# Ledger of designs, part 55: designed miniproteins, single chains, continued (3)

Each design is a single chain, and the fold is of that chain. pLDDT is the mean over its residues in the fold that is shown.

## One batch from the design tools (miniprotein)

Design m9889
Fold by ESMFold2-Fast:
Structure m9889 (fold): chain A 92 residues (1-92)
Amino acid sequence: MIEEALKKLEEAKKLIEESLPKEVAEEVVKAIDGLMERIRKHPEEAEANADLVGKVKDMAVTKAKEAGASEEVVKKIGELFDEAKKALLEHA
């Protein structure tokens, strides 16, 4: 369900805003906002949306690691994106 995927992405945004430096968090949140708008406009494109979730996940995880986030925070960010991707693919 896209609603479940959007919930997981919103949880990822909140964790990123709470855990990363402001400038890094703003960059990642902007990417997530763009992804969420894409999903809302094209909910039928489950596979393409899931691929984009994976790309934003890679960016978010890389930025979190570079910013010195804990292994637990990096893992939780990755898990939230994986759950969002799964929700999109289970809807298809």
Scores: mean pLDDT 85

Design m9890
Fold by ESMFold2-Fast:
Structure m9890 (fold): chain A 69 residues (1-69)
Amino acid sequence: SAEKELEARRLFEELVREGASVEEAARAVEERFGGPSEEQRKILREIGETLRKIGDEIEEELKRRLAER
């Protein structure tokens, strides 16, 4: 179901945001929800990695700007 996939994705994003690696988050989601297809797993990995990079970039940018003050 699309709703189950949204919940799985939500958990995945939440775990990555909490500091889990993309692979760890994917495993946790798979264990709880039975996991997405291999193709969907690749997409989720890309989403999780993009989300982590965005978070890291925002943190580094804020740190840099604060250091200027």
Scores: mean pLDDT 71

Design m9891
Fold by ESMFold2-Fast:
Structure m9891 (fold): chain A 50 residues (1-50)
Amino acid sequence: MKVEEKGDKLIITDEEGKVYELKKPEASEDPVEAVAAAVYLSIYKRELEK
């Protein structure tokens, strides 16, 4: 899985190579989407920490 930042969005590529776009937590109007975006952002930062 790969996560990239693009302005106010997160671009997520899953293990099957499928691409999804989510709004960042601060830009999301849906609390559930905001939580999901925060989880993906934390994964992205953890992958960069090597």
Scores: mean pLDDT 74

Design m9892
Fold by ESMFold2-Fast:
Structure m9892 (fold): chain A 88 residues (1-88)
Amino acid sequence: WEPPTADLSPGAQEAALAIAEAVGIMAEKLDPSMAEEARRKALEDAAAAARLGLDALRQMAEAILRWGEKMPEAREAAERAARLVEAL
């Protein structure tokens, strides 16, 4: 029993998915074999953060944005995730 995003608002679901996508891209660049697992864990962590509150989700988005600045391939995905969290 666990739909990680099922009880979230549509906006929070989209933000959590964007966070997971950014983490997946970053993980793929570091180790492609870990990318799917990293994406799933990021989705679970983002959903948990959204349930704790907007500040927790913002902290996660900020961390991803900082990593995205060092990885050009993930920068657009990280910036999109940050924008979606700010729109909540």
Scores: mean pLDDT 79

Design m9893
Fold by ESMFold2-Fast:
Parts: sequence; C-alpha cells; structure tokens
Structure m9893 (fold): chain A 90 residues (1-90)
Amino acid sequence: SVADIEAALQAARDAGDLDAFRATIARAIFDYRDDPSPLIAILRRLNAPQDFIDAVQQIMQQDPGAMGIATRDFLNSARAADILQAWMAA
C-alpha cells in the first residue's frame, strides 16, 4: 500500500540505510509505473531533495523497458548516493 511504501522509505531514511532506501524506491517505481503521482507525493511528504524527485519523475516518464535500466543506473550512481546521504544526515 501507499502507507507501507511511505513507512518503509521513512524508516530507511531515519536509519540512514541507503541500501534499504534504494531497494524500496526501485520497488515503488515498478509498483507505481502506470501512475507516478502517489510515489512523488510520498517523496514530497518525506522532504526528499528536489533533485532526487526530479530524477525519479524523469525515470518514470520512460517506456517500461527503459525504466528498469534508468532506475538501476540512477540509484547505483555516485550522484544518487551523494544526494541521499546528505538528506539522511540532515
């Protein structure tokens, strides 16, 4: 559910668990692939960095076949690690 995804993302953020956060986001991108609106609303409620929200929105505008590769490449990037670590430390 939306509440379960939000709770999991919040728990990973509060724990500073980058791997758990990445895994939950990857799953959420797949679950919300037809309508990104609930996931973007969750990220905004959690005060995720705008750069991260923008990247997720861009990924979710891809065709389904490209979305999985774009998700993996972004979440495993140094850019995503830097954004998420700074946010989790705030």
Scores: mean pLDDT 86

Design m9894
Fold by ESMFold2-Fast:
Structure m9894 (fold): chain A 74 residues (1-74)
Amino acid sequence: SMLELQKDPRYQKAAEEAYKRVQAAADELAKLSPEERRAKIREIARESLEKNGVPEELIEELAERMAEGLDAML
């Protein structure tokens, strides 16, 4: 379930790393269109999930959800 995935250490580490990267790139992201900004944040989320060993089958959906949350925090 999504709740169990949120408690997974790999997911938590990926989310933390993605958040830090998005914060560090906030000025660059602000220069992009809304569509380009979302795509870039999703790319960062995907890379962080992949780096932390989240299964490939889940990466697409989880990266999209993570990107939505991260974009809302900017």
Scores: mean pLDDT 80

Design m9895
Fold by ESMFold2-Fast:
Structure m9895 (fold): chain A 87 residues (1-87)
Amino acid sequence: SMEEELKENLERLEKDLEETKKYLENNELSIEELEKLLEQIEGAEKQLEELKKKVKDKEILEKIDKLLEKLEELKKLVEKKIEELKK
């Protein structure tokens, strides 16, 4: 079903975000790599905001909101790392 496909896609995104966070915690990235990651995060946020406008299922909306919170946390971490490297 369409709802099952959305849930699977959201679960894959959650896994990708957790793996990215762990990679950032254990590896030093260049400013260029961090800026590319920031663009990818912002792209994902935009896609989830657009998806949120189309979705009526409360459980899926709650999952989208949770992912948006995780993306915002990841974005702040990446921005902080960029700022520290530019000093």
Scores: mean pLDDT 85

Design m9896
Fold by ESMFold2-Fast:
Formats: structure tokens, sequence, C-alpha cells
Structure m9896 (fold): chain A 76 residues (1-76)
């Protein structure tokens, strides 16, 4: 599934310290899932972002946290 691929790529980018790529993946993934109406995919991506932010808040910064808030708003 696309959500699984994006979550895996997001985790990999964060693990490598590539925060710009992680932010890009989160933003594009959110847009794509919202466009498709894939609520399950959005929830999966939000869970991945939440876990990643809790693990490395200093590494991921506010950008990833902001994307998580946007996904949560989309899911209501």
Amino acid sequence: MEADRLSAELKDAVAKGDIDRASDIAAEGTRLMAEKGDEKGLKHLLATLSETTKKDPRAVGSSISGIGAEIDALLR
C-alpha cells in the first residue's frame, strides 16, 4: 500500500537524519492520501509521524510536528 511505502520512507529518512526529506515525504504523503480519501492511510501516516516525533523530537523539529497536526485536522 502507498501509505505503508510512505511510512517506511519517512522512518528511513528520519533514521538517516534527513529531516528535509522526511518533511517532504510527510507533506506529499498527506496531500496524496487526502486526495484519494484514504483515511486509513492518513491515520497510518499520522501514527508514524507521532512515533517518530516522540522518539527524536530534537532531530525532527517542529516541521514534522506541524504535518502531524495537519493530518489530525484532516481526520477530525
Scores: mean pLDDT 68

Design m9897
Fold by ESMFold2-Fast:
Structure m9897 (fold): chain A 68 residues (1-68)
Amino acid sequence: SERALQTEVARLLERRDYDGLRKLAENTPNPRDREMIEKSIRGALAAREAAREGRRDAPGGGFIEAEP
């Protein structure tokens, strides 16, 4: 079922197993379910990129340029 597939996707996302997610999508015959998996992968990758950008904007850039 879609719920069971979502549970599997959530488990793989929690494990950060993106290869497993891509393999699951490739082996899913239902296009709707495949799209859901692809959307989940895209969302996770976007979140990782946002976290990476946030880390670049964290302590290490800008604060040292402030003069007293």
Scores: mean pLDDT 69

Design m9898
Fold by ESMFold2-Fast:
Structure m9898 (fold): chain A 86 residues (1-86)
Amino acid sequence: SAALAQQKKEEELKKRIAELQAEVDFASSIMPPSKQLDEARALLKKAQALIDQAQKNPDQKQKLLAEAEKLVKEAEELLEPIRTGS
């Protein structure tokens, strides 16, 4: 059960990172250079690296996935004002 929960979380984070990376790439193609887009891209890259590290270090997988989740949330927060156009 715990292993299945971890696998599900890893898959969801990978999917979310891919979605947010596509969003950043699209925004970058239609907008002037933006510090928020650059920071979001850097956070997503770090989150992906943590997931890759989690695959190599099963003993630290829970901690690394939790750290990756925090970085994904930070990237989402940076993209929210850009997404809403508010």
Scores: mean pLDDT 83

Design m9899
Fold by ESMFold2-Fast:
Structure m9899 (fold): chain A 81 residues (1-81)
Amino acid sequence: MYSLEELIEAARQAAETLATGLKNGLISEEEARELIREMLLYLKSIVSEEEFEEIVEAFIETLERLDPRLAAIAREVYEEL
């Protein structure tokens, strides 16, 4: 079992990995969008709605600091769920 705190930290690390990958041309914006969708769908399946909201907020806040384009993509993906 994962704690909420562990999942929030994992989401922050995922945000840093995505931002670095996009910045270095290792992934495209389209690939980042799909990776974000897969991650959010997985998280939504394993945590409560309340916990999911907290994890998503931490993820988007981290992306907003690192790459506002990725934060916008993450918000769009979240709204599509």
Scores: mean pLDDT 86

Design m9900
Fold by ESMFold2-Fast:
Structure m9900 (fold): chain A 102 residues (1-102)
Amino acid sequence: GSGLAKGIAGALLGIGGAAEGTFLGNGERAREDALRGYELAKEAIESGDPVAEEAGQSGLSAAGNGLIASGNATGDEEAIAEGQKVLAEAKNAGQGKKGLAL
């Protein structure tokens, strides 16, 4: 349903944020795109649709990387810290579905 579209949109915005931060030096735009990607990825995970949840997990990883790239481009330590939290959330979402991590 709508959750899959949100997960895909979240991943695309997160990737766009990472590209803008890394290659274009536009940290403010990169941060905005990454944060919007994070919101859409969270909505996809919360949808309860397994396909949307998988897309949302990918979106969280993309958004976290986008925030880190944005922070590195602008020297924004808060954006880097936020991106690290988002990446940890993506990792925890994956581990929660698989049970015990070896």
Scores: mean pLDDT 70

Design m9901
Fold by ESMFold2-Fast:
Structure m9901 (fold): chain A 91 residues (1-91)
Amino acid sequence: SAKEKVDEILREAEERIEELGEKYAKEAETASEEEKKELKIKFLEEVKKIVEEAIERIKKEVGDTPYGQEMIKLLEEYLAKIDKEIEKLKA
């Protein structure tokens, strides 16, 4: 089903984000405040790439379904929030 395919794609994305978060958290333990800011920006940029890849997979696999279209919209809204956070950190 469209839901099963979306759930698979999102699980893979969540696992990648969690592993990435653990890596950046470890690097942050010995980092200065400025280095922590740079690490957070890098983390968010990598999360953005993972979410963009998930959106493209959903479009390809189930983009013609109402459920797929709803999930793409939610993920695009999430990308917009990530972009705003990155801009705020760069200011």
Scores: mean pLDDT 89

Design m9902
Fold by ESMFold2-Fast:
Structure m9902 (fold): chain A 80 residues (1-80)
Amino acid sequence: MISEEELKRAILEIELAVGAAYARSQGKTDAAEKYRKALDAVREGNFEEAIKYVDEAGKITGDKDFAERVKKLIEELKKL
């Protein structure tokens, strides 16, 4: 069975991909690029860099609640 770490990582990667796709659908290309960079950073284990990109993307889109939720998931993964 998938571990809790792998499950949280999978959920996070899905949320980052959805964030990027949604931003792109709204013409917010800069925000979509930042969500994609955050996804790459998560995959490389660069959690602090991922948090910075998510924060910047949330400021561009105005979706602060979504960005804060995603940042919390990254922090929880960093602690595992």
Scores: mean pLDDT 84

Design m9903
Fold by ESMFold2-Fast:
Structure m9903 (fold): chain A 72 residues (1-72)
Amino acid sequence: DRERALELAKEILREEIEYNKEKMTEEELAEAEKKIDEIAQEVVEAGFSAEELERARAERDARLAALAAARA
């Protein structure tokens, strides 16, 4: 399960970078991408399970969808 949690954490971090890319410089973007592996390891070692990460991701996606619908 650790391997799944690690992969999911990396995916979530990449999605967060994509979401914030317009607020970041090219230099900040490159730095953030280099730190994905390090931060993902940190998240997993902090005790976040794959299930918890999937739930957090689903909640984020639901909030973004609701925001988009409210503005449409």
Scores: mean pLDDT 77

Design m9904
Fold by ESMFold2-Fast:
Structure m9904 (fold): chain A 79 residues (1-79)
Amino acid sequence: MNISPLSGQVGQEITITGQTEHENTIIEIIAPNGEIIARAISNKGGYFAISFTPQEAGIYRIRAIYEDEEEEWEFNIFE
């Protein structure tokens, strides 16, 4: 799966876009502390967009869940 961008800054809204293999894939953004801070669902073409404004710097994760399958990617938030 391609996702973009892979970095952002604290206090600036970031929109991550990508494409999954399946419609209705659950997309979650996970903060460095493990909290889920945003959710989205992929559309008919597997495309998604998920937006959030990070409150802390660190390594965030984006997780895609479809049925019993999960994939995770890391992205960096800078001060």
Scores: mean pLDDT 82

Design m9905
Fold by ESMFold2-Fast:
Structure m9905 (fold): chain A 68 residues (1-68)
Amino acid sequence: MVDLSEEELKEQIAKVKAAIEAAKAAGYVRDKAREEELKEEREKAEEELGKEAAEAGLEAASLVDAAL
């Protein structure tokens, strides 16, 4: 069940959130339009992580990292 991998899921989601925050602070996402695109991609990745991440959590997080 997802609960068995919940800690790992939360860790990966937190890591992605931290990376996005760091990117915003660093200014690499200077364009507002690009920032919104990253937010949308993150939301989609989080939705997939929440639904099927117990099985493919590492793959989903890796795809989000590649987008960053």
Scores: mean pLDDT 61

Design m9906
Fold by ESMFold2-Fast:
Structure m9906 (fold): chain A 68 residues (1-68)
Amino acid sequence: MSLQEILDELKQFVEDNIDKLSFRQLAFLLTKKAEEIAEEQGIPQADRDAIINEVMLYAQELLEKKKA
């Protein structure tokens, strides 16, 4: 799986769950899912951190749009 495919999968997970979970639960599950995928595929730490940061930013932006 490419880094872009992982990012897209995590963003889809956010979209599917943003209305069902609290931000804390969403953040916990996203981090866990990202770490599991990264461990299985041997992804370097820098790329793991980048993916997690990108998907967390995406989740925050969606929540801000929902509040507006």
Scores: mean pLDDT 77

Design m9907
Fold by ESMFold2-Fast:
Structure m9907 (fold): chain A 66 residues (1-66)
Amino acid sequence: MSIEQLKEAVKKAAEALKNEEVRKELIEGLEEAKTKEEIRQAVMRALLKASDEDRLAFSQALEAAI
């Protein structure tokens, strides 16, 4: 999977997040990320602020997007 494909998969999964601030932080972090590790860090940072329900929804959506 390319960096561009990974960003698109994560953006699609972000649509499952109900918390607008978490979703916004994730999308902003993704736009600045240039490597797979930076994408991973952006996801981890946003999800630390997410509820358990949002984390589960994101995980399921990401599995479906990949």
Scores: mean pLDDT 82

Design m9908
Fold by ESMFold2-Fast:
Structure m9908 (fold): chain A 66 residues (1-66)
Amino acid sequence: KFEEILEKLREVADANGLISKEDAKKILLENGFSEEEANELIEKAEVGDKVDGTLLAELVKERLEK
């Protein structure tokens, strides 16, 4: 569910809203995304060696609305 994903992403985000790629992938896989989908979303939300939690949440919402 989107709300559960959003909550988990917020819990693991640092002070700048950045999440490790490992945590982002784990959350997506636990919430019904395939490994291929999770990797694609993480790549699109990538900022340096981390993932932008806000951008990732927006991409997840967009994917679930399609």
Scores: mean pLDDT 79

Design m9909
Fold by ESMFold2-Fast:
Structure m9909 (fold): chain A 80 residues (1-80)
Amino acid sequence: SIEEEVKKRAEELIKELEELKEKFKDNELIVENTELMIKYVRDELEWLLKNKENLSDDEIFERMKILEDIIKDALEKLLK
């Protein structure tokens, strides 16, 4: 289902962020930013699930892709 797919994608993204947070645990800037990103991913997932009946499948997947792209861009700027 679309709900299972978006949950899986969000969980994979959160897992990557948690692993980065652990890897860079002594870097306060990275820890704080990864915690904010994790919160942002969780909040967006919750919003998507609450609003899924008002959105097309294409709109849900597009929003998920935008979320993934935002996080990847933010991480690239944070890490390099």
Scores: mean pLDDT 86

Design m9910
Fold by ESMFold2-Fast:
Structure m9910 (fold): chain A 75 residues (1-75)
Amino acid sequence: MEKERIIEAAKKLIEQAENLLKESTDPEVQKLYREALEDAKRALELIQKGTKEDIIEAVSDLVRALRLIEKAKEL
């Protein structure tokens, strides 16, 4: 339900970051996409672990990943 939706969001964000990283040739942009990918992967691990604290941290990591992707697109 809610947990499944967060897992799906994390998986989509991982796929998006991987695709953007493959398409990018700028080292600074690639660095931001790599950081976003790592944050999204960590969020997926945390949400699967399933404690209340892990879920809060997972959401924070996903928000940071989204901000990093947005910042990279502005460069």
Scores: mean pLDDT 82

Design m9911
Fold by ESMFold2-Fast:
Structure m9911 (fold): chain A 106 residues (1-106)
Amino acid sequence: SPVLTLNDKLVNLLKDENGETRDKLTPDELLGLLIQRVHKRFPGMPPLSVAEVLSDPGMVKHLLLVLMELLKEYGIEVEIPSEVFSSEDSATLYQAIYEIWKTLEK
């Protein structure tokens, strides 16, 4: 299981443009926010739908790596087992993303 250390910078990262955290996010809303962050950092990237991301394990892996890099920029270290990173199964990679975000909700 991934190990995550939380700090005040992460709480600020999870706030919307009005400085409010959402009480609940659906899986699709979470992926939408991650895709928006990818497009903000890489504006030349083609637009992606949630369905396209979920059907491509390579794209899910890219989102996981972008999430880890973003957290590291805020001084948050996340350890993902190498077995998860080596997976070609979208469900395994997707679950890793959700475990990280679920830890942030606490």
Scores: mean pLDDT 58

Design m9912
Fold by ESMFold2-Fast:
Structure m9912 (fold): chain A 102 residues (1-102)
Amino acid sequence: SSAEIKKKRQEAVTKFVAAGILYAGAVFEYLLAGKYRKEGKEEKAKEYEERARELLERAEELFEEALKLAEEIEDKELIEEIERAKKKAEEAIEEAKKEYEK
């Protein structure tokens, strides 16, 4: 029904936005881990890296749930937006991790 499609779209968008926020948080935590590692603060760097991993894992789950909902309602524009945002987020995480792994 139209009402069911609208509800699923709202849920997909909510999860998509939440995933984006958590991915941004993971990037920030990885950058802080890299900063502390360069300063010789290994324990602090490890704590931030562990926080980044937890945020990343939760963000990935929310992106997958959002994408599944968008696919169920066959919203091509929303699917493409989620997939594009996920790819950009994954690239940002890889770049942030490179700073930590130096």
Scores: mean pLDDT 88

Design m9913
Fold by ESMFold2-Fast:
Structure m9913 (fold): chain A 100 residues (1-100)
Amino acid sequence: SSKLKEIEKLAEEIRELSQEILEAVRNKDYEKALEKVKELERLVQELLDLVEAPEEKRKRILELIKEIKKLVEEKAPVEEIQKKIDELEEEVGEVINEGL
């Protein structure tokens, strides 16, 4: 279905942005990382709307993005940012699976 193709495309873009954020952080390009976190938030919100995610899952995922943004702004260690991105990817994967 067209909806499944949209979900797949958003999921791929979210995965790619997650990796680009980590690469930017490893390169100490925190300005680029922050810009990519803002784009990640936009795509994640689109995905959550498309899969009609439950309110509790939406709140958790958006909170994780806010935590990632804060860690990038504070120039936290890459390992700490990676852990939060891994948590985000797990939660996003779960809402995709439940939304299908």
Scores: mean pLDDT 88

Design m9914
Fold by ESMFold2-Fast:
Structure m9914 (fold): chain A 72 residues (1-72)
Amino acid sequence: MAERARLVADTIAQMVRDGYPLSSVLFAARAALEAAGLDPETIERYLSRIEQAYKAGDADAVRDILEEAILA
């Protein structure tokens, strides 16, 4: 479980580093959080944090937020 969470988080963080638009990053993140079984309200809270990290240009923060959410 933890290994798969890290691989998914790393993949989405790489999208940030590769210059994917915010909409694509949020779409991928939403799909990952839904697959992890998070409720819609929790997903929206994590997506807001991911959007802030994206706007700051912090791909490592995007990875860390996704790992935190999926392993919660």
Scores: mean pLDDT 85

Design m9915
Fold by ESMFold2-Fast:
Structure m9915 (fold): chain A 89 residues (1-89)
Amino acid sequence: SVEEFAKRVIDFIKEKIEKLKEELKKTKDPKIKKVLEEAIEELEKLLEELEKLLKEGKLTVEKAIAIELRAIGIEIEAELKIAKIKAEK
């Protein structure tokens, strides 16, 4: 069902947010903190979009998959930005 798939994607995005928040707690570098904070904000907005679509009855499995892929992209982009910051030291 769409609701079961939506729950899986919601749980996935929440897991990614918690992982980034734990990394943020361990981070002292202000440039890396900014990347993590921006990634967390983007994932939280994406979660709000998913929940809104579900409430409005507009969510499809295809839209939920697209949101999941966007969440993966946000995490990968943050990891790449952090790697670049570390390489420039």
Scores: mean pLDDT 88

Design m9916
Fold by ESMFold2-Fast:
Structure m9916 (fold): chain A 78 residues (1-78)
Amino acid sequence: MMEKKKQELIEKVRRALDEAVAQGVITPAQAEEVLREFEKLVDKFPDKAEEYTDLVLAFIRRGLAALAIFVFRTELDF
């Protein structure tokens, strides 16, 4: 059940990234990097996956993909 929820959150972020790329808000390279860092973050902190999903979606909507990558890498380094 937890694994299915994690997959749903990853798919939700992927869809948002695909839409942002289509709208020219972020580059495809930024989208792939955000998704990879997000997947690592939810693997390390599965109990906070929903909170991180909301945060990622907020950054994507504002074209702040580089900032999202920076924040997630900082969390993963702990």
Scores: mean pLDDT 74

Design m9917
Fold by ESMFold2-Fast:
Structure m9917 (fold): chain A 90 residues (1-90)
Amino acid sequence: MLSDKEIDEAIKVVADAVLNVTRKRIAETRPDLLEAHDLYEKAVKAKREGNLEEAIELLEKAAELAGEKGDEATKKSLEEQLKRYKEKLE
């Protein structure tokens, strides 16, 4: 049985690898979305550290910026994650 710390570290390694690959793809195809992706990465890290209020603020900014750049699918996906984060505060 893996400890919670070992599970968290494994999830972190996989998540960080996915975020890095996504960042490179965005930089090559839609660099205008890179700022929204940076905000999303900060939100993921804030949630991981237990800073749920900061994660919510960063995720809201990422969703707004994605929408402003015309990526409505990403905006809606981030808004669904945001709803789940807010439910954890209630």
Scores: mean pLDDT 77

Design m9918
Fold by ESMFold2-Fast:
Parts: C-alpha cells; structure tokens; sequence
Structure m9918 (fold): chain A 87 residues (1-87)
C-alpha cells in the first residue's frame, strides 16, 4: 500500500541519516531494510507496518544509546508513533 511504501521510505531515510552520523554500519542498515522488504513481500500491510515500526524503534533505542542529536531522536520518535498508528 501507499502507507507501507511511505513508512518504508521514511525508515530508509532515517537509516541513511543514522549511517551518516556513524550510529550504524552500511551492513546493519541493509540488513534492516532487507528484513522489512521480506515482510512486505509475504505478509499483510498491517504486519509490514508493525515490522517497520519495530525497526524504527530499534533504531531509536540505538540512537539514544549512542547519543545521537536530540533533533534526530525526536524525529525517529514521531515516525515510530505514526507507524504504530497506521498498523
């Protein structure tokens, strides 16, 4: 769905920013995207949104642990809440 694709695009953008900030490796970012795309290919839109939300939450927790900029943390928090609301 358009909602699932928009959420996935938001996750990929957040992962790219996290990589640029040195919070995650390229390989970790690719693993998370591949995991989400697998769910999108085989499961319902609701399951895909839950998987995207879980990935965003994992990234949010990691960003907090590594002391990422507060603005980035705030954006991730907002995205996690929105993904959960769509599921």
Amino acid sequence: SAEVEAARAALEAALAEARDLGLISEEEAQRMVESVRRVMATESDAAALLAIGAAMQELLDLAREKGAPEEFIARLRALTVRAAALA
Scores: mean pLDDT 81

Design m9919
Fold by ESMFold2-Fast:
Structure m9919 (fold): chain A 82 residues (1-82)
Amino acid sequence: GKEAAAKVLEEKLEELEAKGYLGAASALGGALQAVLNSTTDEQAKEALEGRLAEVEAGKAPGLTEEERKLAIEALKEALAAV
């Protein structure tokens, strides 16, 4: 459910911030806010799919290639938890 997805995003956000991947952490923070603003699991899933598509398309500004890969991995894990 969306609560499990939010937990995944929170844990990955903290890990990435601790490692200095601030761009990837920022992208996950935006995804977390979108999930928390969702009222249903279906809305949370749609929000995560949209964020994942933006990152995969290179539309998330300021991410290095490594940060993009890390953000994609974390977003896919969160999406699987919905």
Scores: mean pLDDT 84

Design m9920
Fold by ESMFold2-Fast:
Structure m9920 (fold): chain A 99 residues (1-99)
Amino acid sequence: MTPEELIERGIELLKQAAELLASTGDLDFEVWAALVLIQVGIAKIDLRKGNLEAAAESLRLGADFLERVAPHLPPEVAKQVRELAGEIRRLADEVLEKL
């Protein structure tokens, strides 16, 4: 995969995680979903500008938000959020290795 393709995949996984947080119906988790979506927006802008390192850093920050909220989620949702966070971090690290 190209660095651009890895970032695009990471953005889609962050969006899935934000939707999963919002699907709980808990207003506290909507704040975390919003923080993740802000990182999606920043990563998309940086990707369009060719700032691949900055886009990868936004993916890492999004993964950090997911890891921080995960202990507070219902167990099945927490498992899915942690799996998504791990994949996003791996994709971001692979981007930085290719630059």
Scores: mean pLDDT 88

Design m9921
Fold by ESMFold2-Fast:
Structure m9921 (fold): chain A 60 residues (1-60)
Amino acid sequence: MIEELRKEARERLREILEKIREFNAKKHLYSKDEQDQIKAEINEEILKLSEEVQKKYAEL
């Protein structure tokens, strides 16, 4: 159970970090609206991952 949670969390965290790195590197290529959309998507993924991990650990 815990190992599966760690694997899922690591994979999703890596995806989120790659999105953040790519966004920061290419930030000036995006419009203000696109930047806001990308930030919202990243924040949603972070929040979802945090909630899912916390909920699963609390239920153990």
Scores: mean pLDDT 77

Design m9922
Fold by ESMFold2-Fast:
Structure m9922 (fold): chain A 82 residues (1-82)
Amino acid sequence: MSEIEEALKKALENVKKLEKDEAKIKEAEKAVETLIKLAPKLSEEGQKSALEGLKELSKSKDGEKIAGALVGAAHSLEAALS
């Protein structure tokens, strides 16, 4: 498992612990699946930037903020790579 995949799964676990809205949790799960699928298509620099962003996100105790960041990243990456 890549460092990015591990970091994404850890971020999703934090969402599940902090967020109570099942619909938001489900959106975050789909976002993480999309990010794991698309992460190998990123350049090495893109992967490093993504990992740094995930480390910064791990400082948040706000499940809604973490979920929103994951969903936003997935939408942006899908748009860029589609």
Scores: mean pLDDT 78

Design m9923
Fold by ESMFold2-Fast:
Formats: C-alpha cells, sequence, structure tokens
Structure m9923 (fold): chain A 101 residues (1-101)
C-alpha cells in the first residue's frame, strides 16, 4: 500500500516537472528531492503511530496537506523533534516550488 502510494505520487510529480518546462537534469534532481521528502514523511508518520493504511492515504495527498496533517499530529503528541523536522521538510518543499515557478 505505502510503496504503491509513493510510486503514484512520484509519477504525478514527474508529470508536473515535465509540464513546468524544466530540463531533464533539473527534473531528475527535483524528483530525487521529492522522493527523499516522501520517504522521510513515511518514517515520521510511522513514528507518530499511523497505520500502513493511514500512511498510504496520507502519502496520496498533496505534499502541503501531508506536511500540515503530520505537523498537527506531532503537536497533539508534543513531539518537538518531529515538529522541527516537519519544519525543515516544509522549507525544502518551499524552495523546490520556487525552482518550478
Amino acid sequence: MVEEAKKKQLEKWRERLKEAGLDEEEQEELLKMVEKILERLVEIAKELGLSEEEIAELISKELPDQLNELDKLAREKKNLEVEMEIGVLAVQYAVMLRLIK
């Protein structure tokens, strides 16, 4: 479930990066960044106690929605380390979006 959701999300991002008019090298670099962000969000979701089904549903959402849902859950659990890490991932995502404008 989770691996299939990640694969579908990466396929969506590959299409977005192509449509943004980026060259092939830039597309590959940004896709690797998306993959690393998704991998870390999966690990954070596991740490916060989400089931495999809940993680698959989360990863199928847009990245800002994934970040917002995990931030809310981390705050409810008072997990400061996870909150800080989600903040870093949100900054990485914001930088990536700037590159595709």
Scores: mean pLDDT 83

